Designed miniproteins, single chains, continued (3). Designs and how they scored, part 50

Each design is a single chain, and the fold is of that chain. pLDDT is the mean over its residues in the fold that is shown.

## One batch from the design tools (miniprotein)

Design m9835
Fold by ESMFold2-Fast:
Structure m9835 (fold): chain A 65 residues (1-65)
Amino acid sequence: DTFYGYLGQATRALLKADELLAQGKKEAEASSPEEAERILKRTKEEVRKLLEEAKRFYDLALRTL
């Protein structure tokens, strides 16, 4: 079912975003303040893309109803 397919894609993107946030925070805590800032900035950019992807899949799922 296309609806459940889109929901699965959205959920996968959200889980990946959560993983990247957790990993980025852990790497930042192990780094210098300057390196931590760079790591967090990179992590936030990646997370933003995944959240936008999740939003698109939720919108697609809603259109199938």
Scores: mean pLDDT 86

Design m9836
Fold by ESMFold2-Fast:
Parts: sequence; structure tokens; C-alpha cells
Structure m9836 (fold): chain A 79 residues (1-79)
Amino acid sequence: SMLKEIEKLAAEGEKLAAEAYKALEAGDYEKAIELFKKATEKFVEAARLLAELDPSWAPLVEKAKEVGEEDIAKVEALG
């Protein structure tokens, strides 16, 4: 089902974000940026599928993209 696909994408995003934070703690900013970019792609796709199920979730797509871009920019400022 589409809900299971959304759950899978969200779980993959969370795993990538956790790896990104671990890389950030280790001072590996380049790896952290790559992992945050991958996490953002997963969260944006999950949000897009949610919006397809219910259009009232459409603002979540832009929010997921914005949060991801802000997190990446913060890490880029460190290294």
C-alpha cells in the first residue's frame, strides 16, 4: 500500500539522518552533508506521497525541503 511505502521512505530518511548526525559528531562534515541530502530526498518523497493521499498535506512537502536545506546549510557553515 502507499502507506507502507511512505513508512519505508520515512524510516530510511530517519536512518540516514541518524548516520548524518554521527558523521557530524565525528567532524566528517562532507559525509554529514551527503547523508543529510539523502535523508531530505527520502523525507520529501514521503511527504509527496502523503500529499497524493490527502492534498491537505501538500504544505508538508515544502516544509520537509526547507528543513533539509537549513540543516545542510548549517553543516556547510561548519566546514
Scores: mean pLDDT 85

Design m9837
Fold by ESMFold2-Fast:
Structure m9837 (fold): chain A 69 residues (1-69)
Amino acid sequence: SKLEEAKKNLELGKEYAQRGDKEKAVSYFTKAAKKAYESGDRQLAAEAMRFLDLIGAKEEAQKLSNEIA
């Protein structure tokens, strides 16, 4: 399901963030947020966007928030 895909992308984002691969982490957190929002899970989408902010990708988080809000 889209929700399971969102969760998988969130976990991949966390793994890449832990490895210091910010660009891949941003990509996976963005995919997680979009798929979570499409599935109706706003809390999961917000969690993915919070991780974007935490790794310093504030512009990407803000753009995504404006796109899906």
Scores: mean pLDDT 84

Design m9838
Fold by ESMFold2-Fast:
Structure m9838 (fold): chain A 65 residues (1-65)
Amino acid sequence: SEKEKLAEEHIRRGHEALNRGDHETALEHFEKAAELGSKEAAFAAAQVYRVLGDEELAKEYKEKS
């Protein structure tokens, strides 16, 4: 599916950003994939927010996963 393919592309780019230590870019990509319906990306965003100390956004994305 088109949405699934786009979500996977964003997940891939999010992980590439994490490998560089670029948490901001990683979150942008995981958030876009979560909006496309990816529970996996929502979980990834929640974990990044937790590491950054943003407990409120971590909870929000955990609910989406």
Scores: mean pLDDT 88

Design m9839
Fold by ESMFold2-Fast:
Structure m9839 (fold): chain A 118 residues (1-118)
Amino acid sequence: SSLLEEARELIRKGVEALNAGKVDEAIELYKKALELLEKMDPKDPEVRYLKAVALVNLALALAEQGKLDEAKKYVEKAREIAEELLKSKDFDIQSQASIVLMGVTVAEKYIEKLEKKK
């Protein structure tokens, strides 16, 4: 799907922007990716995987801005998606879910570290 490739490209550009310290640009790119993914089949495992990836990365960018409550909501949503994908009997889908759960764990630890500094 061309929309699926556009969502992947937006997520990749968002990661590049975040790594360059362009936090606001990264947030905009992740939100655009999520808008595209919302127009697609919510039962498609690849759509769900990319949505979870975008949510984890959006949460990390929001945490960098000190928006910790908002970041926690997106991390929790990503966890829910990943846990459902992990129930798949397809090895590729299970592998994608495991990658997202690692990202969720990293984001949760980062948010917890930032909350302890408040």
Scores: mean pLDDT 89

Design m9840
Fold by ESMFold2-Fast:
Structure m9840 (fold): chain A 68 residues (1-68)
Amino acid sequence: DLEADIDLSLARMYYSIAKLLASKGDKEAALESLEKAIKLLEELLKRKPSKEAEELLKEAKEEKKKLE
C-alpha cells in the first residue's frame, strides 16, 4: 500500500523532527511536528490496521503529553 507507506514515512519524519526540537528546548515547534505526525497516523489507522503506526502513535502522544 503505497499511500500507507508514504504516510508512515512522513509521520516518522515529523516524529524525529519533533524529538530533535524538544531536545533543543523548542517546545512549540516540537508540538507542531508531533501534531502533524499524530494526524497522519490517525488517518492511516482509520483506513487499515498497522502495528508500526499504532506503536508510533502511542509514542507521539506520550511525547506530546510530556511537552504540554
Scores: mean pLDDT 83

Design m9841
Fold by ESMFold2-Fast:
Structure m9841 (fold): chain A 94 residues (1-94)
Amino acid sequence: SAAAEAQQQEIQQLLTELTQLFLQLVNTTDPAQRQQLVAQMEALLDQLLAKGMSLSDVEAHLQRQIAYAQQQNAQTAVAVLQGFLAKVQAMQKG
């Protein structure tokens, strides 16, 4: 339906924005900018869940980002993403 298509487009746009912030996080050396990026990523994750993206789909997306960050040897980004993953996994149990 048109409504379902609109919702999927909104989710895809939020995922694109999240990926852009993630790539900035991987390349960021400034602690203040890192804190801002983490806060923006948390807000986008909350929006994805509010728009109806399932917890399992969010978990799968975060796992793919963690794998990429590990390949890039981006230890700070890995730690941040593992924190988001733990939060999502806790929500699935609660």
Scores: mean pLDDT 84

Design m9842
Fold by ESMFold2-Fast:
Structure m9842 (fold): chain A 58 residues (1-58)
Amino acid sequence: SMAEEARRRAEEAALAGSDAAEAAKNAQTMVDEASKQGPEAARGAEEGAVRGLIRAGA
């Protein structure tokens, strides 16, 4: 649940970026925030970040 939510939030944050650099910063911020919640949330956010970055700019 926490990992899944972190994944969705990171993916959405990356997709909200206007360019690849902003998408990467948004994704990194979500990973950093999820890391404070625990390892499973961090893993979810990393997966979401990868998905979002691929969709945002490939």
Scores: mean pLDDT 77

Design m9843
Fold by ESMFold2-Fast:
Structure m9843 (fold): chain A 98 residues (1-98)
Amino acid sequence: KEEEEKKKESERLLKFANDAYQTAVDAYKRALEDKKKGKNYKESLKNAIAVFRDAAAVARGLASKARELGDTETAQRLENIADEMEKLAKEFEKEYKK
């Protein structure tokens, strides 16, 4: 029964991380729409960078919780999500500075 509760919690952690990642992706899509319309691209891009960084930090925290539950596979998936979001934030920062 403890294993079932841990599985449900791990599923909640993954859902939260995926929802945060989707929010960051949607922020970037909004920046691309602003670019297409000739409006506020840099401001929208700056916002998207911040959302990706915040989402990455959240995913790192969730990975620590998954490790405490003994779910090392879910923890690794959450770390990978965080790494990807951090990488994207750095690439978008490079774009913003141009």
Scores: mean pLDDT 86

Design m9844
Fold by ESMFold2-Fast:
Structure m9844 (fold): chain A 58 residues (1-58)
Amino acid sequence: GPDAAESAALVAAGELRKGGASEEEARRWGQIIGDLAAAGNAEEASRLGREALKAAGR
């Protein structure tokens, strides 16, 4: 089952796609967010995901 890091990566990638990001961009950001979470920076990973969403939407 997904942990907090995996959930954050999936949510960010899905929202980026909805916001108009390309499939490649969504996957790339998901990877970066996942790497941060794996390093123990789950809060920073979540924050980066929100910033990516803002960028995709505007």
Scores: mean pLDDT 69

Design m9845
Fold by ESMFold2-Fast:
Order: C-alpha cells, then structure tokens, then sequence
Structure m9845 (fold): chain A 73 residues (1-73)
C-alpha cells in the first residue's frame, strides 16, 4: 500500500534528526531504506534513501523531500 504523505514526512523528519545527532550518511541511508522497504523493492528503497539523505545533507527541506518521495511511491 502507498504510504500517506504524513508517514513519509515522519520518516524524513527522523532522518533529519539522525543527521543533526551526528549519525553518518551511511547509517541514515540504511535507516531510511529500512523504513521504505515495506512499500518498494529493495533496490528502489536504497536508491530513494540515498537520494533523500543526499538532499537533506544539502539543506533541502523535510517538506520538499517528503513531497518528492510521496510522488515517487
């Protein structure tokens, strides 16, 4: 089932908090891939997690990333 925008926003918010806590990009990508795994293939989860974490690290807003992920799921 496609996740709601609210669920995706929560996942992206948690990823942003992990980055603020000093977790590595690799750990945060793994976290996001695990959270997306119920909704997409493993390959797609890894791809989307990498893209989302890269965008978060570059300063893209949680809201913009959540909306983009929701469109792709």
Amino acid sequence: MKPSLEVIREVVTEAAELLKQGKSLEEVRRFMAEKLAPYVSPEQAEFLARAAVTALNAGVSVEDIARALHQLL
Scores: mean pLDDT 84

Design m9846
Fold by ESMFold2-Fast:
Structure m9846 (fold): chain A 75 residues (1-75)
Amino acid sequence: SALEEEYRREQARLAEAMERARKEGKGKEAEEAVRAVEAAFRPELEAAVAAGDLERLREVLLEAVRAATRAVEAL
């Protein structure tokens, strides 16, 4: 699906951003930024899992990965 393909692309982009941050000596800040995004999206992820809403879960995961990528790229 288009959403699954986009999720895969965004995960690859996040991985590249994390590696760049690590090479620039910002690995700790990048990890902290990802953890902050995970904490912010946790209620929506838990709600989707509890509801068994796989489509919503995929949407929230995509939004979370995009937010994490932006946070790391902003370092």
Scores: mean pLDDT 86

Design m9847
Fold by ESMFold2-Fast:
Order: C-alpha cells, then structure tokens, then sequence
Structure m9847 (fold): chain A 68 residues (1-68)
C-alpha cells in the first residue's frame, strides 16, 4: 500500500498535471487529475494544499462544467 511520502509525491504530480490541462482548456481531464490529487491530500491530511490549491481548482472546474 502507498506510504504517506508516496501519496504526497503522487498528489503533487497530479496537481501539476491538472493545472497544465486546465491551462490547455482540457477541463474534464484537469478535473480528474485534481480529484485524484484531492483524494491523496485528504488521506495524508495536508489542509493547506487542500484548501487553497486543490479545492479552488476543483470548484472552478465543477462550476464551469455545471454552466454548460
């Protein structure tokens, strides 16, 4: 099973990939990356990343999709 260190590294990678996809206009793909990162950050208890970066990104993507 993944360690806390492995989960943190994976979450950071997914978060960066999500940001890049969002900037490319691939909102659905970006949302999936952010959701995976959010899940990992939640499991390791990193509230700073969860509140500011991940939650904001997911909220923006979800809001955009819901208005289509």
Amino acid sequence: MMTKEEKKAEAEKLYEEGKKLFEEGRYEEAAKKYEEAYKLYKEIGDPKALEYDINAGIALIVDGVSKL
Scores: mean pLDDT 69

Design m9848
Fold by ESMFold2-Fast:
Structure m9848 (fold): chain A 91 residues (1-91)
Amino acid sequence: HAREGAELALEGAMLALKEGGKEHLPAAIGGALAAIGGLFEVEVLGNEGGGARAALGGAEAALAGAASEEARRLAEEGRRKAEEGLREAGV
């Protein structure tokens, strides 16, 4: 489910932005932007494969920026859902 993966990746990235220090900020921003791009691909362009790939990248970046267990959990869930979306899209 590409949309769900992108939403979870964005939540994880936003939490990483809130809880992480300056050192985590670039990864958290990158994760948020990639997740937003994933949502745009799915909801606006109808590109589930492109959306899932962007969501996966966003979740991985959010995971790298995660300063808390909650941020890490959201990023991990986003990654799993993005992987499911990639499988569904045949990518």
Scores: mean pLDDT 69

Design m9849
Fold by ESMFold2-Fast:
Structure m9849 (fold): chain A 70 residues (1-70)
Amino acid sequence: MEKREKVRELGLKVIGHVLRAIGAALDGNREQADRDLAASEGIVKELEKLDPEFAKEARRIVENTRRAVA
């Protein structure tokens, strides 16, 4: 089940980038936080092609994180 495995892989990558963005922002490294958020946004676009419902939740997490670290 290639699609399901790819969705899981991409979802974990989004979570990883979100956590790194939060950590970078707490350390005052805004440039790294911006890079990790941009990477997570790109992955969410790929998730939208595979699983639109899961992508909606992932997008919400990324957007909330972006607001929190701004």
Scores: mean pLDDT 84

Design m9850
Fold by ESMFold2-Fast:
Structure m9850 (fold): chain A 68 residues (1-68)
Amino acid sequence: MELNPLEIQAVMYEMAGAIAKKHGDYELAAEYYEKAAELYEKIGDKEKAEEMRRLAEEAREKAEEQKE
């Protein structure tokens, strides 16, 4: 089985988003989750793409709260 490079990249961005979120860097987390969502959509994983978009939206909301 040939590993899909886009799937590997999607997983890496998902992990990077989770790490950024753990560090409280919600703006960076949102960016990584959005990149993961785009990659999951390209490979046809709509469920993961939707999950990543929700996480990105949550991270963006928290990032806005931190700007005060």
Scores: mean pLDDT 82

Design m9851
Fold by ESMFold2-Fast:
Structure m9851 (fold): chain A 75 residues (1-75)
Amino acid sequence: LEERVRALVDAARQAYKAGDTEALNRHLAELEKLYKEHPDNPLVLDGLAAVYRLAGDTEKAREYEQKALEIRKKQ
C-alpha cells in the first residue's frame, strides 16, 4: 500500500509538471479509491492531501491532513 501511494503521488507530480490535467485527475481518482478501501490509513490520507494541494484544492488538502493527524493522535 505505502509503495502504491508513493507511486501515485509521484505520477501525479509528473502529470502536473507536464500540464496533463487528465492524468493528474486520473491519479487523484485512484487515490480516492484507495481511501474508500482504507479510510483509516494515514498514508493514503497524506497522499490525497499532497495531490489536492498540488492541484490547488487547498480546502480538500487541509481536510485530508486533518483526518491523518486525528488518526495518528489515536495511535
Scores: mean pLDDT 78

Design m9852
Fold by ESMFold2-Fast:
Structure m9852 (fold): chain A 65 residues (1-65)
Amino acid sequence: MAKKYAEGLRELGDLAKKAQAGEISVEELEQRARELIRKLREEGLSDEVVKAFEITAESIIAAFR
């Protein structure tokens, strides 16, 4: 469980770094973050953990707006 969450956070960080470098748009970052959240739900992470991840993703995306 914790390993999947940590992997998700790392992937989200990589996506944010790509957006900062101009490799992907902020809109693509938002889309990829939503796909990642869906994947974590499908992998059986608890609703509480998924909500924490959503808040983290929203905070990162907001920093680009």
Scores: mean pLDDT 79

Design m9853
Fold by ESMFold2-Fast:
Structure m9853 (fold): chain A 67 residues (1-67)
Amino acid sequence: DSEIDSIIKSIVQAVADKNPGKLSEEDKKKIYEETKKEYEKYGAKIPKEKLPQWLYDVAKEVAEKLL
C-alpha cells in the first residue's frame, strides 16, 4: 500500500530528525524495512487511531539498536 509506505517513510524521517547526524541513509533504509515488516505482521490488529504512534515506537526501537 503506497499510502502506508509514505506514512512509514515519514515516521523514519521523524526518528532521524530527532537523532541529527547519527543515522546514515543505510540505517534509515533498515529502519524502514524492519518497521514495514512489523506492520505486515501486526498492523491490521492495531486500531487506526493508535497506528501512527505504534509505527513510531517500532521505528524508534529499531533505531535505538543502530545507535
Scores: mean pLDDT 82

Design m9854
Fold by ESMFold2-Fast:
Structure m9854 (fold): chain A 57 residues (1-57)
Amino acid sequence: SAMEELEKRKEELQRELVRAALAGDVAAAQRYLDELESLGVKFSAEQRAAILALARQ
């Protein structure tokens, strides 16, 4: 179903976000955050800042 496909896509993007953050790829992490938000995944400003700080380590 469309909802199951969307859910799988969100999960895939979340894995890519974590991978980008751990790899220090700030640009990719920002892009994946923006893509997830476009699909309805909500991040607080604090959560976004923490993820980007991890990427900047």
Scores: mean pLDDT 86

Design m9855
Fold by ESMFold2-Fast:
Structure m9855 (fold): chain A 87 residues (1-87)
Amino acid sequence: MKIVVEIKGKLSIEAVKRLAQELMTLEIRHHIEIEINAPDLTDEQKEILKKYGIKITNEKPDLVIDAADIEKDPSRAVEKIREKLGL
């Protein structure tokens, strides 16, 4: 199972690190592939996601998440992905 998630807006480095860890855990637990489309993230932030095994893509998103929601609580991204996939 594969999902393409767009992150709309800018994140702090700390939020990206927490998000990467949460997404990696979700991929491992449920055997899903998560790809991130994040045009507003820096190259450094994209490299953090890649180090955690999260693929960066320009494909059409299945789900769009506001960066502001992730900045407040990175687990919110996991909740939205689970809801979208019926997990």
Scores: mean pLDDT 87

Design m9856
Fold by ESMFold2-Fast:
Structure m9856 (fold): chain A 73 residues (1-73)
Amino acid sequence: EEGDRLVEKARELIKKAKEALENGDIQTAIKYISEALRLIREALRAGAPKEKVQELYDEVVKLMKEIEKKINS
């Protein structure tokens, strides 16, 4: 239950990070990604399914790579 709540909260933050990135707000996107990573770690500790945690982590990694390209290009 707690792990599932943290997973859902992390998904919301990932969505907000994508929206910020689409709007060119890189700093806001980074803030949401940092908070999502914190919640992903908490979800794993709270017993969330490893598959759900991995999917969220993979999505965060994708966003981080996209941000890195925008900063370094």
Scores: mean pLDDT 83

Design m9857
Fold by ESMFold2-Fast:
Formats: structure tokens, sequence, C-alpha cells
Structure m9857 (fold): chain A 85 residues (1-85)
């Protein structure tokens, strides 16, 4: 099935957040926070692999997305990430 426009924005957020989570993991010394970042990194990788998206494609998707699409995708992504705790 072709991904919806919202699913494309969701995957784009995952690609951007992967870069941020990997950087945060390098700076974090707390074991509990490190475990949570590792889970977030694995989740982001699974999303990226599912949609076959590159960071460059993610940036282009986000440039073309409406604020409402980004807001909804971020809300869904954060809800999915919280389930990893």
Amino acid sequence: MKPSELEKVYAAIAALDLEIYEENLKKTTDPKEREFYKKQIEWAKEVIDKYGITLEEALEILKKASFEQIKEAVKRYNADVEKLR
C-alpha cells in the first residue's frame, strides 16, 4: 500500500529525530535515560526502514508539509515513543 501523506511526514520526523537521539545518547551518562534513547533510536530505525526514507528526502517532505500535518505527525510519533518506556 502507498503511504499516506501523514505517514510520510511521520517517517520524516523519525529520520530527523534519529540524528538528534544519537547525539543525545553520546552526551547522556544516566543509565535509565541511555536505555530510553536506545529504544527511541531503534524505533526511528524501524520507521525509516519501513518507508525507505533518506534524511534528504525527510527534509523535502517537511518543507512541503503543512503545519497541521507536522503537528499531527509529531503527536502520533511522541505517543508511540512514550509506549517504549
Scores: mean pLDDT 79

Design m9858
Fold by ESMFold2-Fast:
Structure m9858 (fold): chain A 59 residues (1-59)
Amino acid sequence: MEKTIECRTRLDARAGAQCAERECGAKGTVVSETTVRVTAPTEEQCERAAAAVRAFGGL
């Protein structure tokens, strides 16, 4: 499962990606300056990780 999240700043994108990996067991990848791609084996984990990224400054 995969979600793409737009963030306000590059710093927020990096922090969000790290949070997704550390707290949600997902893979967080910064795919552009402010865009984060979250990948997880289940939709539930992917949604949780996406929510974590959004909490750090998602649009």
Scores: mean pLDDT 76

Design m9859
Fold by ESMFold2-Fast:
Structure m9859 (fold): chain A 75 residues (1-75)
Amino acid sequence: AAAREEALRLMQEAVDKGKRTLSAIIEEAKKRGFSDEVLEALQEIARELMERGLAKVENGEIVLTDKGVEALKAA
């Protein structure tokens, strides 16, 4: 529960900074010393966003769509 909440907050902060790729968000998490549990939660959230059409694969990277960015900011 806590790891997922931290991951969602980190994704929201990263999106506010203009980051849109899962790889960039994971790199930010590693830089800030977040746990492996948070990194796993980020990957799980990205998968859920892809299932909802809020993220897509572009050039081999998972990228948030404009609707995905709006959904994360509204959460």
Scores: mean pLDDT 81

Design m9860
Fold by ESMFold2-Fast:
Structure m9860 (fold): chain A 90 residues (1-90)
Amino acid sequence: GAAEERRLEEIIARLRATDDPQEALRLAEEAVRLAEQAFRQGRLTRRTVELALEAAMLALRKAGDDKELILRAIGLVLRAIGLGLDLELQ
């Protein structure tokens, strides 16, 4: 819903502003978890999925050459894509 979308937009703004790849990953994890919670509550929107995916992809971009951060960010991207598929198949 609108509250989750607004919170995700705030997370993305913080994610864009941070130069810390570990903080970027943490923010992206929060975004994906928020979208997963919205799905469990029947409140997941197309916009919520798009914002969670954007957060995960931003964290992946900020991971640089850190293999552990890259793998964790890829995991978040896959989880966000999975939410989008779950939304389409309902």
Scores: mean pLDDT 88

Design m9861
Fold by ESMFold2-Fast:
Structure m9861 (fold): chain A 63 residues (1-63)
Amino acid sequence: SSALQEAEAKAKHYEDLYKKLEEEAKRASTDPKMKQALQKKADQYRAEYKAYKTLAETLRALE
């Protein structure tokens, strides 16, 4: 279904975003404030990834 495809696409989108920010946070060791801000944003995108991943799994189970 289109809803399943959209959920899977959004899950991948947020997965890419949080992984990129986690790597940036690891490199920001000389700026603790920047590291914290990047990590918080990564955590938010990770939550979005988990939500869309769960939605995709639920939609797949209903098919």
Scores: mean pLDDT 85

Design m9862
Fold by ESMFold2-Fast:
Structure m9862 (fold): chain A 65 residues (1-65)
Amino acid sequence: MRERERRAEEAAERLRKDPRVKSVEIRGDEIVVTVDSEDVTAFAGDALRAIGIGIEAGVAVRVKR
């Protein structure tokens, strides 16, 4: 529980460092990332990168526009 919150916050910090990330919200055991992507190709790339960070941290990540 405490360890999971710490991992989520570390992942959120990495996500907030990305200039394409508009907002990051930690919701329980999931991180919700909002990105400002102009088209679906840019969104796919941004989403894959965010999900990758979540996998490394052991936290679920959901990406939206």
Scores: mean pLDDT 76

Design m9863
Fold by ESMFold2-Fast:
Structure m9863 (fold): chain A 67 residues (1-67)
Amino acid sequence: AAAQAAADRAGALGTRAMNLSEEEKKQIVDDLAKRYGLTEEEVERIRKESKNYFEMALKITDLGLAR
């Protein structure tokens, strides 16, 4: 369980380091939300709290790790 969450977080951190398009970053965030079983309401809440896709990916991963 923890090992999979760590791998997902590594992927999210990789998004911050890589020169990815906005569409690719958004897709990573959507995939992470689906993997952790977040509701659309939870994703919208994180979106409102976040200024960019890197921050959204990190918050989604952190919430997933807490579960």
Scores: mean pLDDT 69

Design m9864
Fold by ESMFold2-Fast:
Structure m9864 (fold): chain A 79 residues (1-79)
Amino acid sequence: SLSEKAIVLEIAGNLHYIAGDYETAAELYEKAIEADPNNALAWANLGKVYKELGKEELAAEYTAKALALDPTNKLAQAL
C-alpha cells in the first residue's frame, strides 16, 4: 500500500539522518509524503531535517503541516 511504502521510505530516511546525510534523508522523507501525504510523522521528520540544514522557514512550514495532521505528534511539538 502507499502507507506501507511511506513507512519504508521513512525508515530509509531515518537511517540516512542518523548517518548525518541530511540531504538524502530529506529526499527520502519527501518521497514518503508523496506516497502518503497524511503521514504526520513524515512531515515532522522533514521539518527536523530542514532544521538541521539551517532551512528554518521550510522546517517551520513542514512542522506546521505535521501539527495540522496530528497535533499530538511529539516530534513536531518539539520542533
Scores: mean pLDDT 85

Design m9865
Fold by ESMFold2-Fast:
Structure m9865 (fold): chain A 58 residues (1-58)
Amino acid sequence: QRADAERIRDEAVEALRRKGLPEEAERLGREVDEMIAAGTSAAEVFAFAAARLLEVQA
């Protein structure tokens, strides 16, 4: 589960960097790392990352 959450984090961070948003990518990476440290599930990490990516597109 932790490995799944870390993979989701890495993919979301890379997606934001490819969009030209390195500051958003770094912020998302920190927020997700804190969630993982707190024991947040991979499903919740995915939902959080997906919501952030959608916000950036708006």
Scores: mean pLDDT 79

Design m9866
Fold by ESMFold2-Fast:
Structure m9866 (fold): chain A 84 residues (1-84)
Amino acid sequence: SMDFHLGWIAFNNKKYDEAIKYYKKALKKKPSAGLYSNLGMAYFEQKKYDEAIYYYKEALKLDPNSKVARENLAKAEAAKAAAA
């Protein structure tokens, strides 16, 4: 997907608002565990931990065996607790 690739490029350039915009466009066309994980990562980098937790949980609904999503969820939950 062009939207996915544009989101990935934006993420790697630390343009997290642009990454989120493109990943959300890609989600509307075809949801995937990878897209939900990438949205979670972009929100995490912005320190928007509630949104990051939400999207990692959505990723795990589609791929319950994703070690990356489980580890990133745990990190987001720990970061949220530390920020409180």
Scores: mean pLDDT 89

Design m9867
Fold by ESMFold2-Fast:
Structure m9867 (fold): chain A 99 residues (1-99)
Amino acid sequence: SPEERLAEARAALDGAEGSIKDAQNYIKKAREYLEKGDLEKARKYAHQASVLEIAARLHLATARFLAPDDPEIQARVDKLDAEVRKLGEEIDKLMEEIK
């Protein structure tokens, strides 16, 4: 039903927000280990952040698919898509610094 699709889209958006927050925490951990010279742990946490970025993108794709015509859901998707793009840029920069 339309109501069930909207509920599933909102759950996917909540999932995307959770994955973004977790990825930001792993970026912070990766930077802390990089500053300490522990490149192995820095790479491990940067990789975990990358996995969560992919998870966030999949959640956003789900929300777009389930509720393409809902302006509130699409506004949340657009906002979180911008956050995921910034997250990807931060991860790419971090991976270059870990070399």
Scores: mean pLDDT 91

Design m9868
Fold by ESMFold2-Fast:
Structure m9868 (fold): chain A 57 residues (1-57)
Amino acid sequence: SPVQRAWAQREIPYLEKVIKEAEKLSPEEARKFLEKHGVHPDLEIAKKRLEVGKSLL
């Protein structure tokens, strides 16, 4: 879908940046950091959502 692709082009760079920063933190700190930025607090689920988003590009 063109709408989904346009969303992915905007949101995926943000998600990737947030997840990359979360990977540097402890599991507890990563969870809080992800929640603060409106991302799923489970790092593995957040990574899977990022992969799905990238597949739309």
Scores: mean pLDDT 80

Design m9869
Fold by ESMFold2-Fast:
Structure m9869 (fold): chain A 86 residues (1-86)
Amino acid sequence: MSNERTKEALVEQLKRLAKEAEEKGAKEVAEALKEAARAVEEVDPSDVETLKKLTVLLLELDKAIQNEDFEKALEIAKEIVRVAKE
């Protein structure tokens, strides 16, 4: 799989999780995830280390949202934005 396809998959997953958070009533988390998706869209696909870090953070984020731990989900969303803007 190309790095470009990896980045596209991460952005798509963030948008899906944002919609899920919104459907669960977590509007603040949904907005933070939409911001994270925009930040990830700007990541250089050749930055493999950043894409690897983002992949790990998205796994943690998915678990937080499934557990309805919206405080943790919000902190992970902020960390995704920081990592993407490296």
Scores: mean pLDDT 83

Design m9870
Fold by ESMFold2-Fast:
Structure m9870 (fold): chain A 83 residues (1-83)
Amino acid sequence: LNEEELRENFRRDARRAREALPELIEEAKRAVEEGNINKAHSILTAVQVWLAIAEQGGDEEAVRALREAVEEMERMIEEAEEK
């Protein structure tokens, strides 16, 4: 991949991740409700990777949306693990 293609891929992937975000949040919430904390952590990790990609692509809207999702997922997982 050349530099221009790499930047375009980052922007495209960030856009797709942002569009998939509501579904990913719902999936993480269901995993938490089912007690499948490992699945919830896996989804969180995937969203964190997409956040890093969005930051590299410079898509500020995607960065904001993905950061909010990470914060929401971390909160849900923490609450589920709380004694």
Scores: mean pLDDT 77

Design m9871
Fold by ESMFold2-Fast:
Structure m9871 (fold): chain A 88 residues (1-88)
Amino acid sequence: SAVEEAERFVEEHLAEEVARYEELAKQAQEALAKGDEEKAKKLIVEAMKIAAEIGRRVAEFLRDRDPELAEEARRQAERWKEEAEKLE
């Protein structure tokens, strides 16, 4: 399926971006647990920016494979980018 192809694409080509996203998400959770809201906000913004980039690249990969799923991924990437900009 196009979903399985996208998941494989992420595993093979975006492993570094996924690892960075997971690291930032973990650090944000640790900051929130310590009550450091400002640090958590910065980490969340950076994580959202990476999520937007992952989504954009997935959308590009899917463009000719599944145009509807590609458009959904593109819209989700735009939402993450907009939310990151609002939090800055």
Scores: mean pLDDT 87

